# Designed miniproteins, single chains, continued (2): the designs that were tried, part 108

Each design is a single chain, and the fold is of that chain. pLDDT is the mean over its residues in the fold that is shown.

## One batch from the design tools (miniprotein)

Design m7743
Fold by ESMFold2-Fast:
Structure m7743 (fold): chain A 79 residues (1-79)
Amino acid sequence: MEEALKLIKEAEKAIEKGDYETAVKHLIEAAKLASSLSVEDQKEIFEEMAKVLKKMTDEQIEKLAPTILPFAAALAEAL
């Protein structure tokens, strides 16, 4: 959990620098790490990730969709 949250924080810093490509990479890695965690930890990571995604452009969000949508669907089924 801590490693995934650290990646989300690094993604936020990358966005502040205008480095959306690095932010996308960090968010993808955070989602991959989250997939091996408990449903409760996955929810927390997804909520923090959603806050960061709000700061991104539509184009960068579309690059994340193939990774984020399967993760969100799996989380919804686990609820």
Scores: mean pLDDT 72

Design m7744
Fold by ESMFold2-Fast:
Structure m7744 (fold): chain A 62 residues (1-62)
Amino acid sequence: MKDQIKKQILDTNEQLASLVPGADVDVARAGTQEEIDKSKSIQELQQLLKRSQQALDDVKKQ
């Protein structure tokens, strides 16, 4: 379960970075991975995923 959520967070942030002009996908991935590594519970990972999905939705509306 945790590994699946971690993958979804990484995939979502990679998509977000690809949609933002001038965004560095590698830098975004490194930052996201650090945040995932700091998250010790499923609840924290779910909150991180929710924030990432919201950011992606906001960019897609632009």
Scores: mean pLDDT 72

Design m7745
Fold by ESMFold2-Fast:
Structure m7745 (fold): chain A 101 residues (1-101)
Amino acid sequence: MELDEAVRRALERARELVKSGQVTKDEAIQRVKELAEKRGVKLLIADTDEEYRRAWAEAQRDGAIVASGLIGAVTVAILLEEDKVVPGMGTPRTIEDPPPP
């Protein structure tokens, strides 16, 4: 997914920049949003657990989450539109991890 890969890399870069203190979380999130909009990718952004639960429910209706990460204390996830949904995505690589809820 070349389109989603560019946005995913931007999300990872933004997380690193916030962690190092080079940019604010809001600036980093804005950069990722701008790139995602340019690439036609939907993002889910949540600042609280309640917002995350609501946004997750919305994402399940609109598409599948491809990748997620924390920028500061804010959860950001990349969404696929319905035409791009991939069944079976999101299974953790480690079988020995605690089972998903």
Scores: mean pLDDT 59

Design m7746
Fold by ESMFold2-Fast:
Structure m7746 (fold): chain A 71 residues (1-71)
Amino acid sequence: MEKAAEAVRKGAQAAADIGADPETVANSAYLAGKALGHPEVAEKAREGGLKSTTPQEAADRVIEAAREAAK
């Protein structure tokens, strides 16, 4: 689980750093978590990001949701 949360974090932050929209940040995190075999972490991270209005807010919400799901 920790490894999936880290991949989600890196994917979300990378997308936010290039100014991608909140939906792109959330979807990038979803694909990273799913690729590591943790679809539950991926789904919760995506849900958090989609409620955001800025790329950085999306990344922050995705990272927190992934951490909670990884517990």
Scores: mean pLDDT 73

Design m7747
Fold by ESMFold2-Fast:
Structure m7747 (fold): chain A 66 residues (1-66)
Amino acid sequence: DLEKKIKELEEAYKLQLKRFDELGKQVIQQALSISQEQAQQTLKKLDKQRELLEKMYKEYLEKVLK
């Protein structure tokens, strides 16, 4: 039960990280036709959201392993 819950959370976390990576690639591709500065700002926002997701994942594991 606990192991299954952790595995599901890990899969969801990895999927979200992959989505952030894909979004970053799209921003870089668009930077070839738009402002690189604007693209960099968008990538920084994605990094912050990724850090928040990582924090949430860690806090959840801490509660579950309690």
Scores: mean pLDDT 77

Design m7748
Fold by ESMFold2-Fast:
Structure m7748 (fold): chain A 67 residues (1-67)
Amino acid sequence: SFSSLSGTVTVTVQLPKGKEGVLDEFPVEFLSGDPLTGIFTVKVKAEDVQALKEAVEKKGGKILSVE
């Protein structure tokens, strides 16, 4: 990316149907998503990654990748 994204991390998550709103609880850049599979890829601040992972897991989701 040519944008200054210092301190951001790309996270791919899988969320159960109806739990996608957890991503709105954090300041994320939405990159891609499929509501039928529940797989979403977002950019988050590095400082928010742990909180996002914990929130996703609490909603019954899982973390697929962190870059």
Scores: mean pLDDT 78

Design m7749
Fold by ESMFold2-Fast:
Structure m7749 (fold): chain A 84 residues (1-84)
Amino acid sequence: SAAKIAKAEKLVAEGEKALEESRIPEAVKLYVEAGKIYESLGEYEKAIEAYEKALSLYETFNGTSFPEAKEIKEKLEAVKKKLE
């Protein structure tokens, strides 16, 4: 699990770098992949942070009505429910 946590943290760092370089679609994908890894490990708070970052970036640059925004939102809502 430590190796998987390190992989997710690396993906978050790569997402931050992609964002600094204005590679928004790549940043969104990196944050979604990090969120999936955190979710698989039961790290729900970290998964929420990653999915929220991906959703915020997607909605800012592409709008809220696209299927991709809905999919990220559904992943986020599912993970939030696991903390209840």
Scores: mean pLDDT 82

Design m7750
Fold by ESMFold2-Fast:
Structure m7750 (fold): chain A 77 residues (1-77)
Amino acid sequence: ELEELKEKLKKELIELGLSEELAEEAAEATVELSKQNLSKEEIEGEVKALIEKLIADGVSKEKAEKAGKLMLEAIEK
């Protein structure tokens, strides 16, 4: 279940142009967020922090923002 979500998101992030390492880290962080019963606003804040980390790690702003959208879509409440 969560493993399937992680692998699907990782694949989508790699197709977006993230490295396998960054895609794995982002997918794993997204799965951990989904376990925490956070509010929509708290999830949006955490995903924004992940977007900023991806930009710091060399991902373009456009790709990082698209990655964040995929992460939010994976965390359905």
Scores: mean pLDDT 81

Design m7751
Fold by ESMFold2-Fast:
Structure m7751 (fold): chain A 98 residues (1-98)
Amino acid sequence: MEVFEKLKELLIKAGATEEQANKAVERIQDIVDKKLPFVEAMKEVEKIIDELQDQLTAEEYTILRSTAIDVVRALLNGDKEAALKAIEDGEKRLEQLR
């Protein structure tokens, strides 16, 4: 799915290794595939991004956390376009820090 490919690229751009980005995206895909209740899905996304915090500044962490939450929210609602937009907005926010 194009959303997960772009999300992986965003995580790597922010400072995650390719292995870390792959594992994070696989876990996010599992959340979406299982159609977890929204509140439970958000808690799991937060845990996934928390595992990357040692590689990220506070600002990068905040951007990735909000972006991942918006992506999962959109995908759980069946809105692929909103998910892609969330990634694009996240990329723009990260570029402002670099």
Scores: mean pLDDT 83

Design m7752
Fold by ESMFold2-Fast:
Structure m7752 (fold): chain A 106 residues (1-106)
Amino acid sequence: SRLEKTRRMVIAMEMLEVLVEAQKKGETLTFKEVIERVEERLNTEIPESLASKIFDEMAKDGLIEIEEVVEDGKKIKYVRATEGGIEVAEVAREHYEKALKLVKES
């Protein structure tokens, strides 16, 4: 449905923004930490099944990369925005900021 597609797009963009902001600060995030920050930003719970689906789509589109690290016998998944993902986030943010300025300068 349109609402379901829109929700997935909003979550994907917020995930990408969270990753870009973290990378600017020299932070690396786990997939769970990304979900938690997005849930806080959107003030809503995101089902893990939905988050995994969005994650897979973003990776397929080349926006993010997944790195599995073994620490003390436990697999930890880290996620990073790619160069392309950073560019997509910057373009989207610039368009959003321009729209906000046009509304405020009326």
Scores: mean pLDDT 80

Design m7753
Fold by ESMFold2-Fast:
Structure m7753 (fold): chain A 118 residues (1-118)
Amino acid sequence: SSAGEALRKKGIEYLRSLSKEEFIEAVESVKDGKVENGVYYPGENDSELARKLAIMIQRYAEIEGKEADLSKVEGESLATKFLASMAYYILGEDLGLEKIKSTRERAEKLYEAVLKTV
């Protein structure tokens, strides 16, 4: 939808405004939230940036009306599920995060994919 496209563009622009380290630290803070219907809902101890990103993804999910398929990362950390959810809603891509060993490297892959998006 045009509204979903506008939010996706804003999400990409926002992520591009962050340093790589700020983004990685936000993702690594994700520990006490929950995943429901392909969307991450942040916990109280998640960083403010992680909460802001999660809320942005929640708005995209509401507008798109489609659920992210997180089956490939079902057994992974909450941080990895959050990254897979962001990849789906912001980029429309499966980045193969399950093939990467660390949360840091998974976050770097998403950040670099965002930087390559026009």
Scores: mean pLDDT 85

Design m7754
Fold by ESMFold2-Fast:
Structure m7754 (fold): chain A 61 residues (1-61)
Amino acid sequence: MSLEELREETRRRVEELLANRASWEEEKAVFSEMLAKYLAAGLSGDEAMELLTEVVLEVSR
């Protein structure tokens, strides 16, 4: 899975969380799943957290 595909999937899932007014537990589950996918794709922990944070901030604007 490419970095672009991971960003797009993360954006869609974060948009769904916001649209559904998801609970903190639901947000945690999605974030944990996306971080696991980033690590599996070869990103470091810092790179994974940075990517997730960037996408969340982009969608929240």
Scores: mean pLDDT 80

Design m7755
Fold by ESMFold2-Fast:
Structure m7755 (fold): chain A 82 residues (1-82)
Amino acid sequence: SEEEKKLKAGIELLEETLKELMSKLSKEDQELVEEYIKKYEENPEANSVSKLTEEALKRGASEEVREALVLAHALLEYKKKL
């Protein structure tokens, strides 16, 4: 369907954007983003983006980590619609 095609295109663009952003992060920030993405996947209902973003920033993560987490959340929400 046209709707499914648009969702798949959106997912691909978000994955590419997230990958590019991640490549610009320090190794420590990359590991933090990967850790929080796993928390989103394990229990998205209990682990809100705002909560995980706040925790990352409190651990000294860069502002770019917040951007990566927001993109990761959008990606997961798009995947749920497939």
Scores: mean pLDDT 77

Design m7756
Fold by ESMFold2-Fast:
Structure m7756 (fold): chain A 80 residues (1-80)
Amino acid sequence: LEEELRRLEEEIERLRREIEQAYREGKLSEAQYRRAMELLDRARRLVKIGQELLEKGSDEETVQAALEHARRLIEEARAI
């Protein structure tokens, strides 16, 4: 779970940079850029929550649910 959380955090940061670059190059409208960044911010918060839950000894099912939600938000951001 720690490794999965770390990989999602790295993926979010990479995608954030890609979206910023696409916006600077005029490939995304302001609305698309804002939507994508909002989705990634929400995904990052879920990864942080998952990390905190894992540190506090919460069950794997709860942490996994947070991971799945974060993955869904990342995919929504990619689709923009």
Scores: mean pLDDT 83

Design m7757
Fold by ESMFold2-Fast:
Structure m7757 (fold): chain A 94 residues (1-94)
Amino acid sequence: KKVEELAEKAREEARKKFSELAEKESSDPEKKEQIEKARDDVETAIAQATIPESREGALEAARKVAEEVAKLTGEEGRKVGEEIVKLIEEVARA
């Protein structure tokens, strides 16, 4: 139950932060599409982090997505990536 609550919080924060990034890049449809794909990858990593057997892979995937988003949007993407990795680490530790 606590893992599920943390996962839902992580999903909500991810959707909010990635929506804000996508809105800032609304004039660049290719970047917007890549940001939306990164959001989907993060939601998958959150789901995997709730499963003990896949926690390590989920954290690795989350860090890779964070790096990709930082390359797409610079400092804003880097901050979003750092926050998302932290949330997924909280899910994995629960």
Scores: mean pLDDT 82

Design m7758
Fold by ESMFold2-Fast:
Structure m7758 (fold): chain A 92 residues (1-92)
Amino acid sequence: SMAEKELEKKQETVIKTMKELMQLEKNNEPSEEFEEELIKKFLQTILGLPEDEAEKYVELFKDPATAEKLEQELIDKISDVLKETRKKLAAE
C-alpha cells in the first residue's frame, strides 16, 4: 500500500539522519556550539520542526529549570511516533 511505502521512507530518513549525527559526534570535539547544532538538527529532522522553532527549543534547553521537562516532552513525542510506526507495521 502507499501508506506502507510512506512509512518505510520516513523510517529510512530517520535512520539515515541518526547515522549522520553519530558520525558528526565521532569526527568533532564536543563543544557547546557543536551540541547546539546536534540538538537543532535532531529537532528539525526527527520532529519536522522549522529552523526558527528548533532554535527556540535549543534556547529553552540552555535553561536547567526547563531542560528536563522539555527533554521528557520530546522523548514522549518521539516515543509516540515510534510506537505508532511499529503498530502500523504489525497491523499489516
Scores: mean pLDDT 63

Design m7759
Fold by ESMFold2-Fast:
Structure m7759 (fold): chain A 100 residues (1-100)
Amino acid sequence: SLEELKKELEELVKKIVELILSLGTPEAERLAEELRKVMEELLKSKDKEKVEELAKRFGEILEQALKLMSELSAPSELIDEFVELSARAQEIIKKIIELL
């Protein structure tokens, strides 16, 4: 279960990163890289408190990406997909925390 949740999170984050990178700006590239780093740390950690702090940082990066999408007038379809994938990723992180 925990291993399956981690795999699902990794797959969702890959899709989220692709959507962020599709914006084609240096800020988007930085946010995508920060998101990857936070995910890698989260997947490697067994400390519940550390994972909870990483989950907060993950959410902050997603919020910054959504703001950037709005500022760039990204297509509504792209924003909707990003919001859906982000919500799913955050639910998986909550389930991972519950299993720690």
Scores: mean pLDDT 88

Design m7760
Fold by ESMFold2-Fast:
Structure m7760 (fold): chain A 72 residues (1-72)
Amino acid sequence: SLEEALAALREAAEAYYAAGGSETSGRFQDPEVAALEARLKAAYLDFVARFPEAEAEAIALLREIKARHQAA
């Protein structure tokens, strides 16, 4: 469902940003953080493919999660 897909996207984003994930490119990345980034990307792509009408809601959710972790 849409709610389950949003929950999966939220969980992937929370794990990635909590582990210190960022959008800045680096030559070396912790393998754990790299795996979390791949999981978040996969969850986002799956969400947009299944629920294209809710893409704006997914983007807003990801921005909110990022802002909380970046401000803390």
Scores: mean pLDDT 75

Design m7761
Fold by ESMFold2-Fast:
Structure m7761 (fold): chain A 60 residues (1-60)
Amino acid sequence: MEMLAYMMRQMAVGMAEADGEEGMKRGIELLTKFANYGGEYERLVAESGIEEMKKIVEKK
């Protein structure tokens, strides 16, 4: 599960980097769905990824 969580986080962050705000929205949806199907660890990874995506979009 840990490796899958990191892969999902990297995909979501990549979406934000590639497509800006639209990518971030898709990444947030992806991570939110993933977190809902996982446990506390998955939720923390998703929250971290969402915060990083917001910072990426804000910088660009």
Scores: mean pLDDT 77

Design m7762
Fold by ESMFold2-Fast:
Structure m7762 (fold): chain A 60 residues (1-60)
Amino acid sequence: SREARIRELEREHTRRLRAIEDEARAAGVTDPQSPEAREYIARVAEVVREHNRRLAEVEA
């Protein structure tokens, strides 16, 4: 069902965001103003954009 696909996309989105957060923490990136943090912030933004695109495709 569409609802099941949306729930799966939401679970994948949460998992991907958690993975980026875990990578940043493991790399010692705790200061959001550091140059290293900028890379992780960009990756989070891309994951959010992809999630929104996939949601739009399922809802279309």
Scores: mean pLDDT 83

Design m7763
Fold by ESMFold2-Fast:
Structure m7763 (fold): chain A 100 residues (1-100)
Amino acid sequence: MKDITRLIGLVLRIQGLILDLLSTEDEEKKIELVEELLREAKELVELAKKTGELDLAIKVLERVIEALEKVLKETENEELKELLEKAIEELKKMIEELKA
């Protein structure tokens, strides 16, 4: 199905965004990447529900949370800190929804 191809493409895109986030020193680009990761995570949840690939989605979301927590520990930017804390909370709620 087209949805499985979209799911695989989305997982690969999320992995690329994680790598970009962890490798960039530009705080503005980090903000953009976190916002993009949140948008992609929401699409991942919807595709996981359609395909039944809940365990895969949970593992990917957990990896996103780990990356965001790492950036949160290292940043001194208050706007980025607030965005990261909010993003981590939203991602944890997505995992709980997929486990229900």
Scores: mean pLDDT 86

Design m7764
Fold by ESMFold2-Fast:
Structure m7764 (fold): chain A 76 residues (1-76)
Amino acid sequence: MEEGEKKLYVPLELGEKAAELVLEGKIEEAEEVLQEAKKLVEELLPKVHEKYHPILEEQLKKAEELYKEALKKKEE
């Protein structure tokens, strides 16, 4: 399913957006976007084939890493 495959990478895209918001000083908005990424993964896990679960978990992990790196850069 084309749409489902695209959604596997949306958590990372949300993580990139959260990082962007952190650099703009919008910490509260960035936190909300990161929470949306977490909720999306939770909603997709029961809907996608089990073999894609590691991909979703990796994308969410990368999203969280981007958010944390942006916070470190902002403290510079």
Scores: mean pLDDT 78

Design m7765
Fold by ESMFold2-Fast:
Structure m7765 (fold): chain A 89 residues (1-89)
Amino acid sequence: MEEEEKKELEELLKLGFSEEVAKEAIELRRKARELKEKGEDELLVKYYLGKALKLLAEEARKLGLPLDEETLERMEKELEEIEKKLKEK
């Protein structure tokens, strides 16, 4: 997985993301993969994937990168709903 993560990092850097944000997003995605492999709640997997996406979306907005705002808003709402469900459990 180290080589796959390096390729993902290179792709994010090419898109203009900072190395710090790119690495944090990769770490969040790694955590989601580990939870999925362990058979943990699908909601937890989605939570960490959503966190990674939100981090990238916030950085992209700060950098002025062209993003589909409708898709990003939908994903942010889904993350909020997941957080609510996790708090209720």
Scores: mean pLDDT 75

Design m7766
Fold by ESMFold2-Fast:
Structure m7766 (fold): chain A 98 residues (1-98)
Amino acid sequence: VSESTLTTLVNGAVSFVQSKLSISLSSSQKQRLLSIASKLDITDLSVLQAGAILLANGVPDSTVETTLKSLKGKTLTLDDLLDIDVELGVQALKSALL
């Protein structure tokens, strides 16, 4: 896959999570997602969407790499993506309250 194709896929994933889940990524987070996707050769749009959600929620790059590597070649539903976002929100709340 070319760098321009991968950039288009990453931009598509970021746009999807913004329109469907109201999750916005910074330019830095988008560049990190592109770097991880390039390193792991990930072109699965739904897996890139999961990566966008993880990075937007402040998950470290090393954890994102491990997670996306395990999901490579799989297809995630919108419900799967929503479950990831909700779980990260719950973990953040527990950390703030405990």
Scores: mean pLDDT 80

Design m7767
Fold by ESMFold2-Fast:
Structure m7767 (fold): chain A 61 residues (1-61)
Amino acid sequence: GPLAEEAGSKTGREAGEAAGRAIAELGGGDAVSRTAEHHIGKLEGEESGRAARRAVESYGG
């Protein structure tokens, strides 16, 4: 139901942010943030990919 869907979206976003932070520790940049968005988006969904990209950009520089 809607509550489960909202919980799923929140979990995906948090997973994306965690992955983005880990990638930023490896020296993030535009190419790295785009690669993170693409791969995480393929695995966890487009919103999670976007969250990962924002996290790399925020934490990586």
Scores: mean pLDDT 66

Design m7768
Fold by ESMFold2-Fast:
Structure m7768 (fold): chain A 74 residues (1-74)
Amino acid sequence: DAAWEALGALAARLGLPLSVALAAVRQAKGDIELARAYLEAASLSLEAPAPREEVPPSDDPWVPAFLRGYESVP
């Protein structure tokens, strides 16, 4: 669980919920470097283009796709 621990810590540092970290791990299928890249890119994308009310789902196709996936996690 060192992989989950590292990604969980990164998600917390980036201000993302653990569900997003879990979704990133699922998307990367255990590739820690890839999951880390997903979390970092999601944080940068969501932080930089912050809209007035809500993040537009059609801004970056990869970000909404994996963020939507976390709602499917049990």
Scores: mean pLDDT 61

Design m7769
Fold by ESMFold2-Fast:
Structure m7769 (fold): chain A 84 residues (1-84)
Amino acid sequence: MAPQVGNPKNEEEKNKFLLEQRDLVIEKGEELLEELLKKGQITEADRELGLETIRRLRKAKSVDEILEIIRDAAARVAAREAAE
């Protein structure tokens, strides 16, 4: 889905990179959710969804699981925006 960033020699290197990115996103994501809620840019329900997503990401053992969790969370947000 995303354009290739270079020519990966091993899937293991790609997986390690994505797992490291996940850990950074989790740490910054928790802080961002609290800031966005305080600024009124998201609802308390959006924060709860974000925290549930972070909890699921911490349990994820593969890149595919991480991507599926992110897509699921994005779909739930989109569904709420579509419903008045």
Scores: mean pLDDT 70

Design m7770
Fold by ESMFold2-Fast:
Structure m7770 (fold): chain A 63 residues (1-63)
Amino acid sequence: DVLSALAYIQAAVAKLSGDTEAAEWLRKAAESIDQGNVEEAIRYLKKAADLGAAGAKTLAEQL
């Protein structure tokens, strides 16, 4: 799934940047996308976006 792959990539980038909290929310969002739980994925992406992960907002808009 392209959307879950993008969420995993964003999580890896956040972790490498030292933002482990945003990385955890992005990882949870990717897992929720893989499970088909769109509402939960959007909720987790919003939490990551609130922490400054700009890519998370764009990804949530694609779901």
Scores: mean pLDDT 80

Design m7771
Fold by ESMFold2-Fast:
Structure m7771 (fold): chain A 72 residues (1-72)
Amino acid sequence: PSEEEIDLAVAEIGLAVIAATSENPKVSELAREAIDALAAGDKKKAIELLDKIAEEDPSLKETTTLTKKLIE
């Protein structure tokens, strides 16, 4: 796998953990939408959804910032 493929896989795993463990249903839904966006190759939409996750749950801001770096 390329470095880009590995970075995207790590980002997807991180989003899957957020979707599975978040007590906020909106955060879980945004994380699933971000996974779908990454699978479709829509990096811009995935980044926008990560920003929305941080707005809904500010405790995830560091995690979403690191995940954006993997996608960019």
Scores: mean pLDDT 83

Design m7772
Fold by ESMFold2-Fast:
Structure m7772 (fold): chain A 72 residues (1-72)
Amino acid sequence: SAKEKEDEELAEKLRKDGREALALLRENPDPEVIRQTVELLEGLAKKLREEGYEKAAKVAEELAKEFAALLE
């Protein structure tokens, strides 16, 4: 379906963009930017699940955990 294709495309885009952003923040970590990014990704994951984008939501949740790990 069109929604399943959109979910897959959103998941792939989030994975790619998120990995690139994660790599940049590992090189020059800013705790404020990291915390803000975690909050945005958690909010995005909730919104995506509410709209039925389960694959994209899972990617957003996984990215939020990886960004949060930079604060440890």
Scores: mean pLDDT 87

Design m7773
Fold by ESMFold2-Fast:
Structure m7773 (fold): chain A 92 residues (1-92)
Amino acid sequence: MEEKERLEEELRKAYEYIKKSDLSEEKKIGLLALVWLVYETGLKMYEEGPEKVDKEWLAEAQAKLAELRAHIDAGTADEEAKALAKKLEEKV
C-alpha cells in the first residue's frame, strides 16, 4: 500500500545515511539495527490493518530518525539512539 511504501522509503533513507557515515562499524551495526526495528514495527502495524496503524507513534519515530541523522556528524548520536529504542519499547 502507498503508506507502507512511504514508510519504507523514509526509513531506507535513514538506513543508507547511517551505512555511508564515518561512524565505527560497531556503532553502525547498533544504529542500523534500531532503524530496521522501527521499519519492522511500522510494517507490522500496516499488516494488521489501517485501523491498527499508530500514525502518531510513526511520525514521532520518523522525527527521531531525522534527529539521529543530524547528530551522526557531531558524534552525539547515542542519546538519539536511546530515544529510538525507548520509542520501540512502547510497541514491543
Scores: mean pLDDT 68

Design m7774
Fold by ESMFold2-Fast:
Formats: structure tokens, sequence, C-alpha cells
Structure m7774 (fold): chain A 67 residues (1-67)
């Protein structure tokens, strides 16, 4: 099972992702701003992502915002 630290980190990530989906759904942020927020979240998690991976994540978030 995940540690307490992993659980807290995952909860923070889920909150951040949900906040981004809501902002995209409401048109509060641009695609460029969404890419920047995704990049910051990945850096905080120690994940090295390419621009292509970030673009794919933003597209996924936009897809969820359209549901």
Amino acid sequence: EPSAEETARNAELVKGVNDLIEKLKNGEITDDEAREEVRKMLEKLGIKATDEEIDQLVLSLKWFAEQ
C-alpha cells in the first residue's frame, strides 16, 4: 500500500488535476497556461517529461473537460 507521504502527494496531484480540468472547462486558462501548470506538477513529482508528453497530458485534460 502507498505510504502516508505517497497518499498525501497523490491527493495533492488529484486536486491539481481536477482544478485544471475545471479551469479548462470554464475557459479560465489557455492551452499554454495549462501546459505550464502540468509542467510544474510533473517537476514537483520529480518526473522529467518532454514537451510532447506534456501536450498529450493537456489533450487528455481537455478531453475530460468536454465530458
Scores: mean pLDDT 76

Design m7775
Fold by ESMFold2-Fast:
Structure m7775 (fold): chain A 106 residues (1-106)
Amino acid sequence: ENARKLAELAEKNPEDLTILEMALLTAAAVGDEESYERVKEIIKKYMENADPNIQKQIERLLEIAELIKNKKMEEIAKLLNEPLLSEEELKKLIEEAAKEFLEEVK
């Protein structure tokens, strides 16, 4: 539900990187492949017109999202310099963040 709502919000706000980031990470964490691919395409279009520094930021976001989608928990922990989380713990944290974000924007 939240992943789909965030993907719809991203489609309405294709230039809002914060919405795009939250939508992509949420879809990756919950395994919503349809929402993930929709948001990823919006982000790719955004990248085409972005400043090189912003492009690097988006490349890192896409890398993190891909690791989350593929449940590469050890690689996520290493990349973020965070303690190792289970798939369940990561999903719960991202779903909680998505709920709070949706409450703030809508």
Scores: mean pLDDT 79

Design m7776
Fold by ESMFold2-Fast:
Structure m7776 (fold): chain A 62 residues (1-62)
Amino acid sequence: SAEEWARNGAAAGRAGNAAAVAAGAHDLIKQGESDPEKAREAIAAGRAGNAEAAAELLLQAA
């Protein structure tokens, strides 16, 4: 389910919903089922406007 959540968040981010990427990354960190460093990097990439990097890092975090 974490991977599916990451894919959904990544898709929303690419569609222009950067908040969905950040929310997904924070949720993965909260649940402890992810790589928190990759999740934080995904948030940073999203904030920098790099949707593709954010999506890949979010998927790696799951």
Scores: mean pLDDT 69

Design m7777
Fold by ESMFold2-Fast:
Structure m7777 (fold): chain A 91 residues (1-91)
Amino acid sequence: MHLSVEIIKDGKVVARSEGDLSSVYTAKMVILAWLEDAKLLGADVNITIESPSSSVAKELAEFAVKAAKGLGFDVSVEHSGNTVTIKATKK
């Protein structure tokens, strides 16, 4: 799977990370860490998940939504083929 994360503050990308991951567990931990960092920075987060497995993409998207909401973000989700984009916006 391919994971891309961007932290956005005042309309600017202030941090980004992109990479290939084989472990769903590792992907969940990376997502959580970036969401926690964004909360500390007072910033928004875009998470993009690409997986040929729809079940893996769904599991990671559901985890990211739950984690982001738990951290106090407003969340939107967009699906496009094998790609899921999750936008977590600071309240």
Scores: mean pLDDT 84

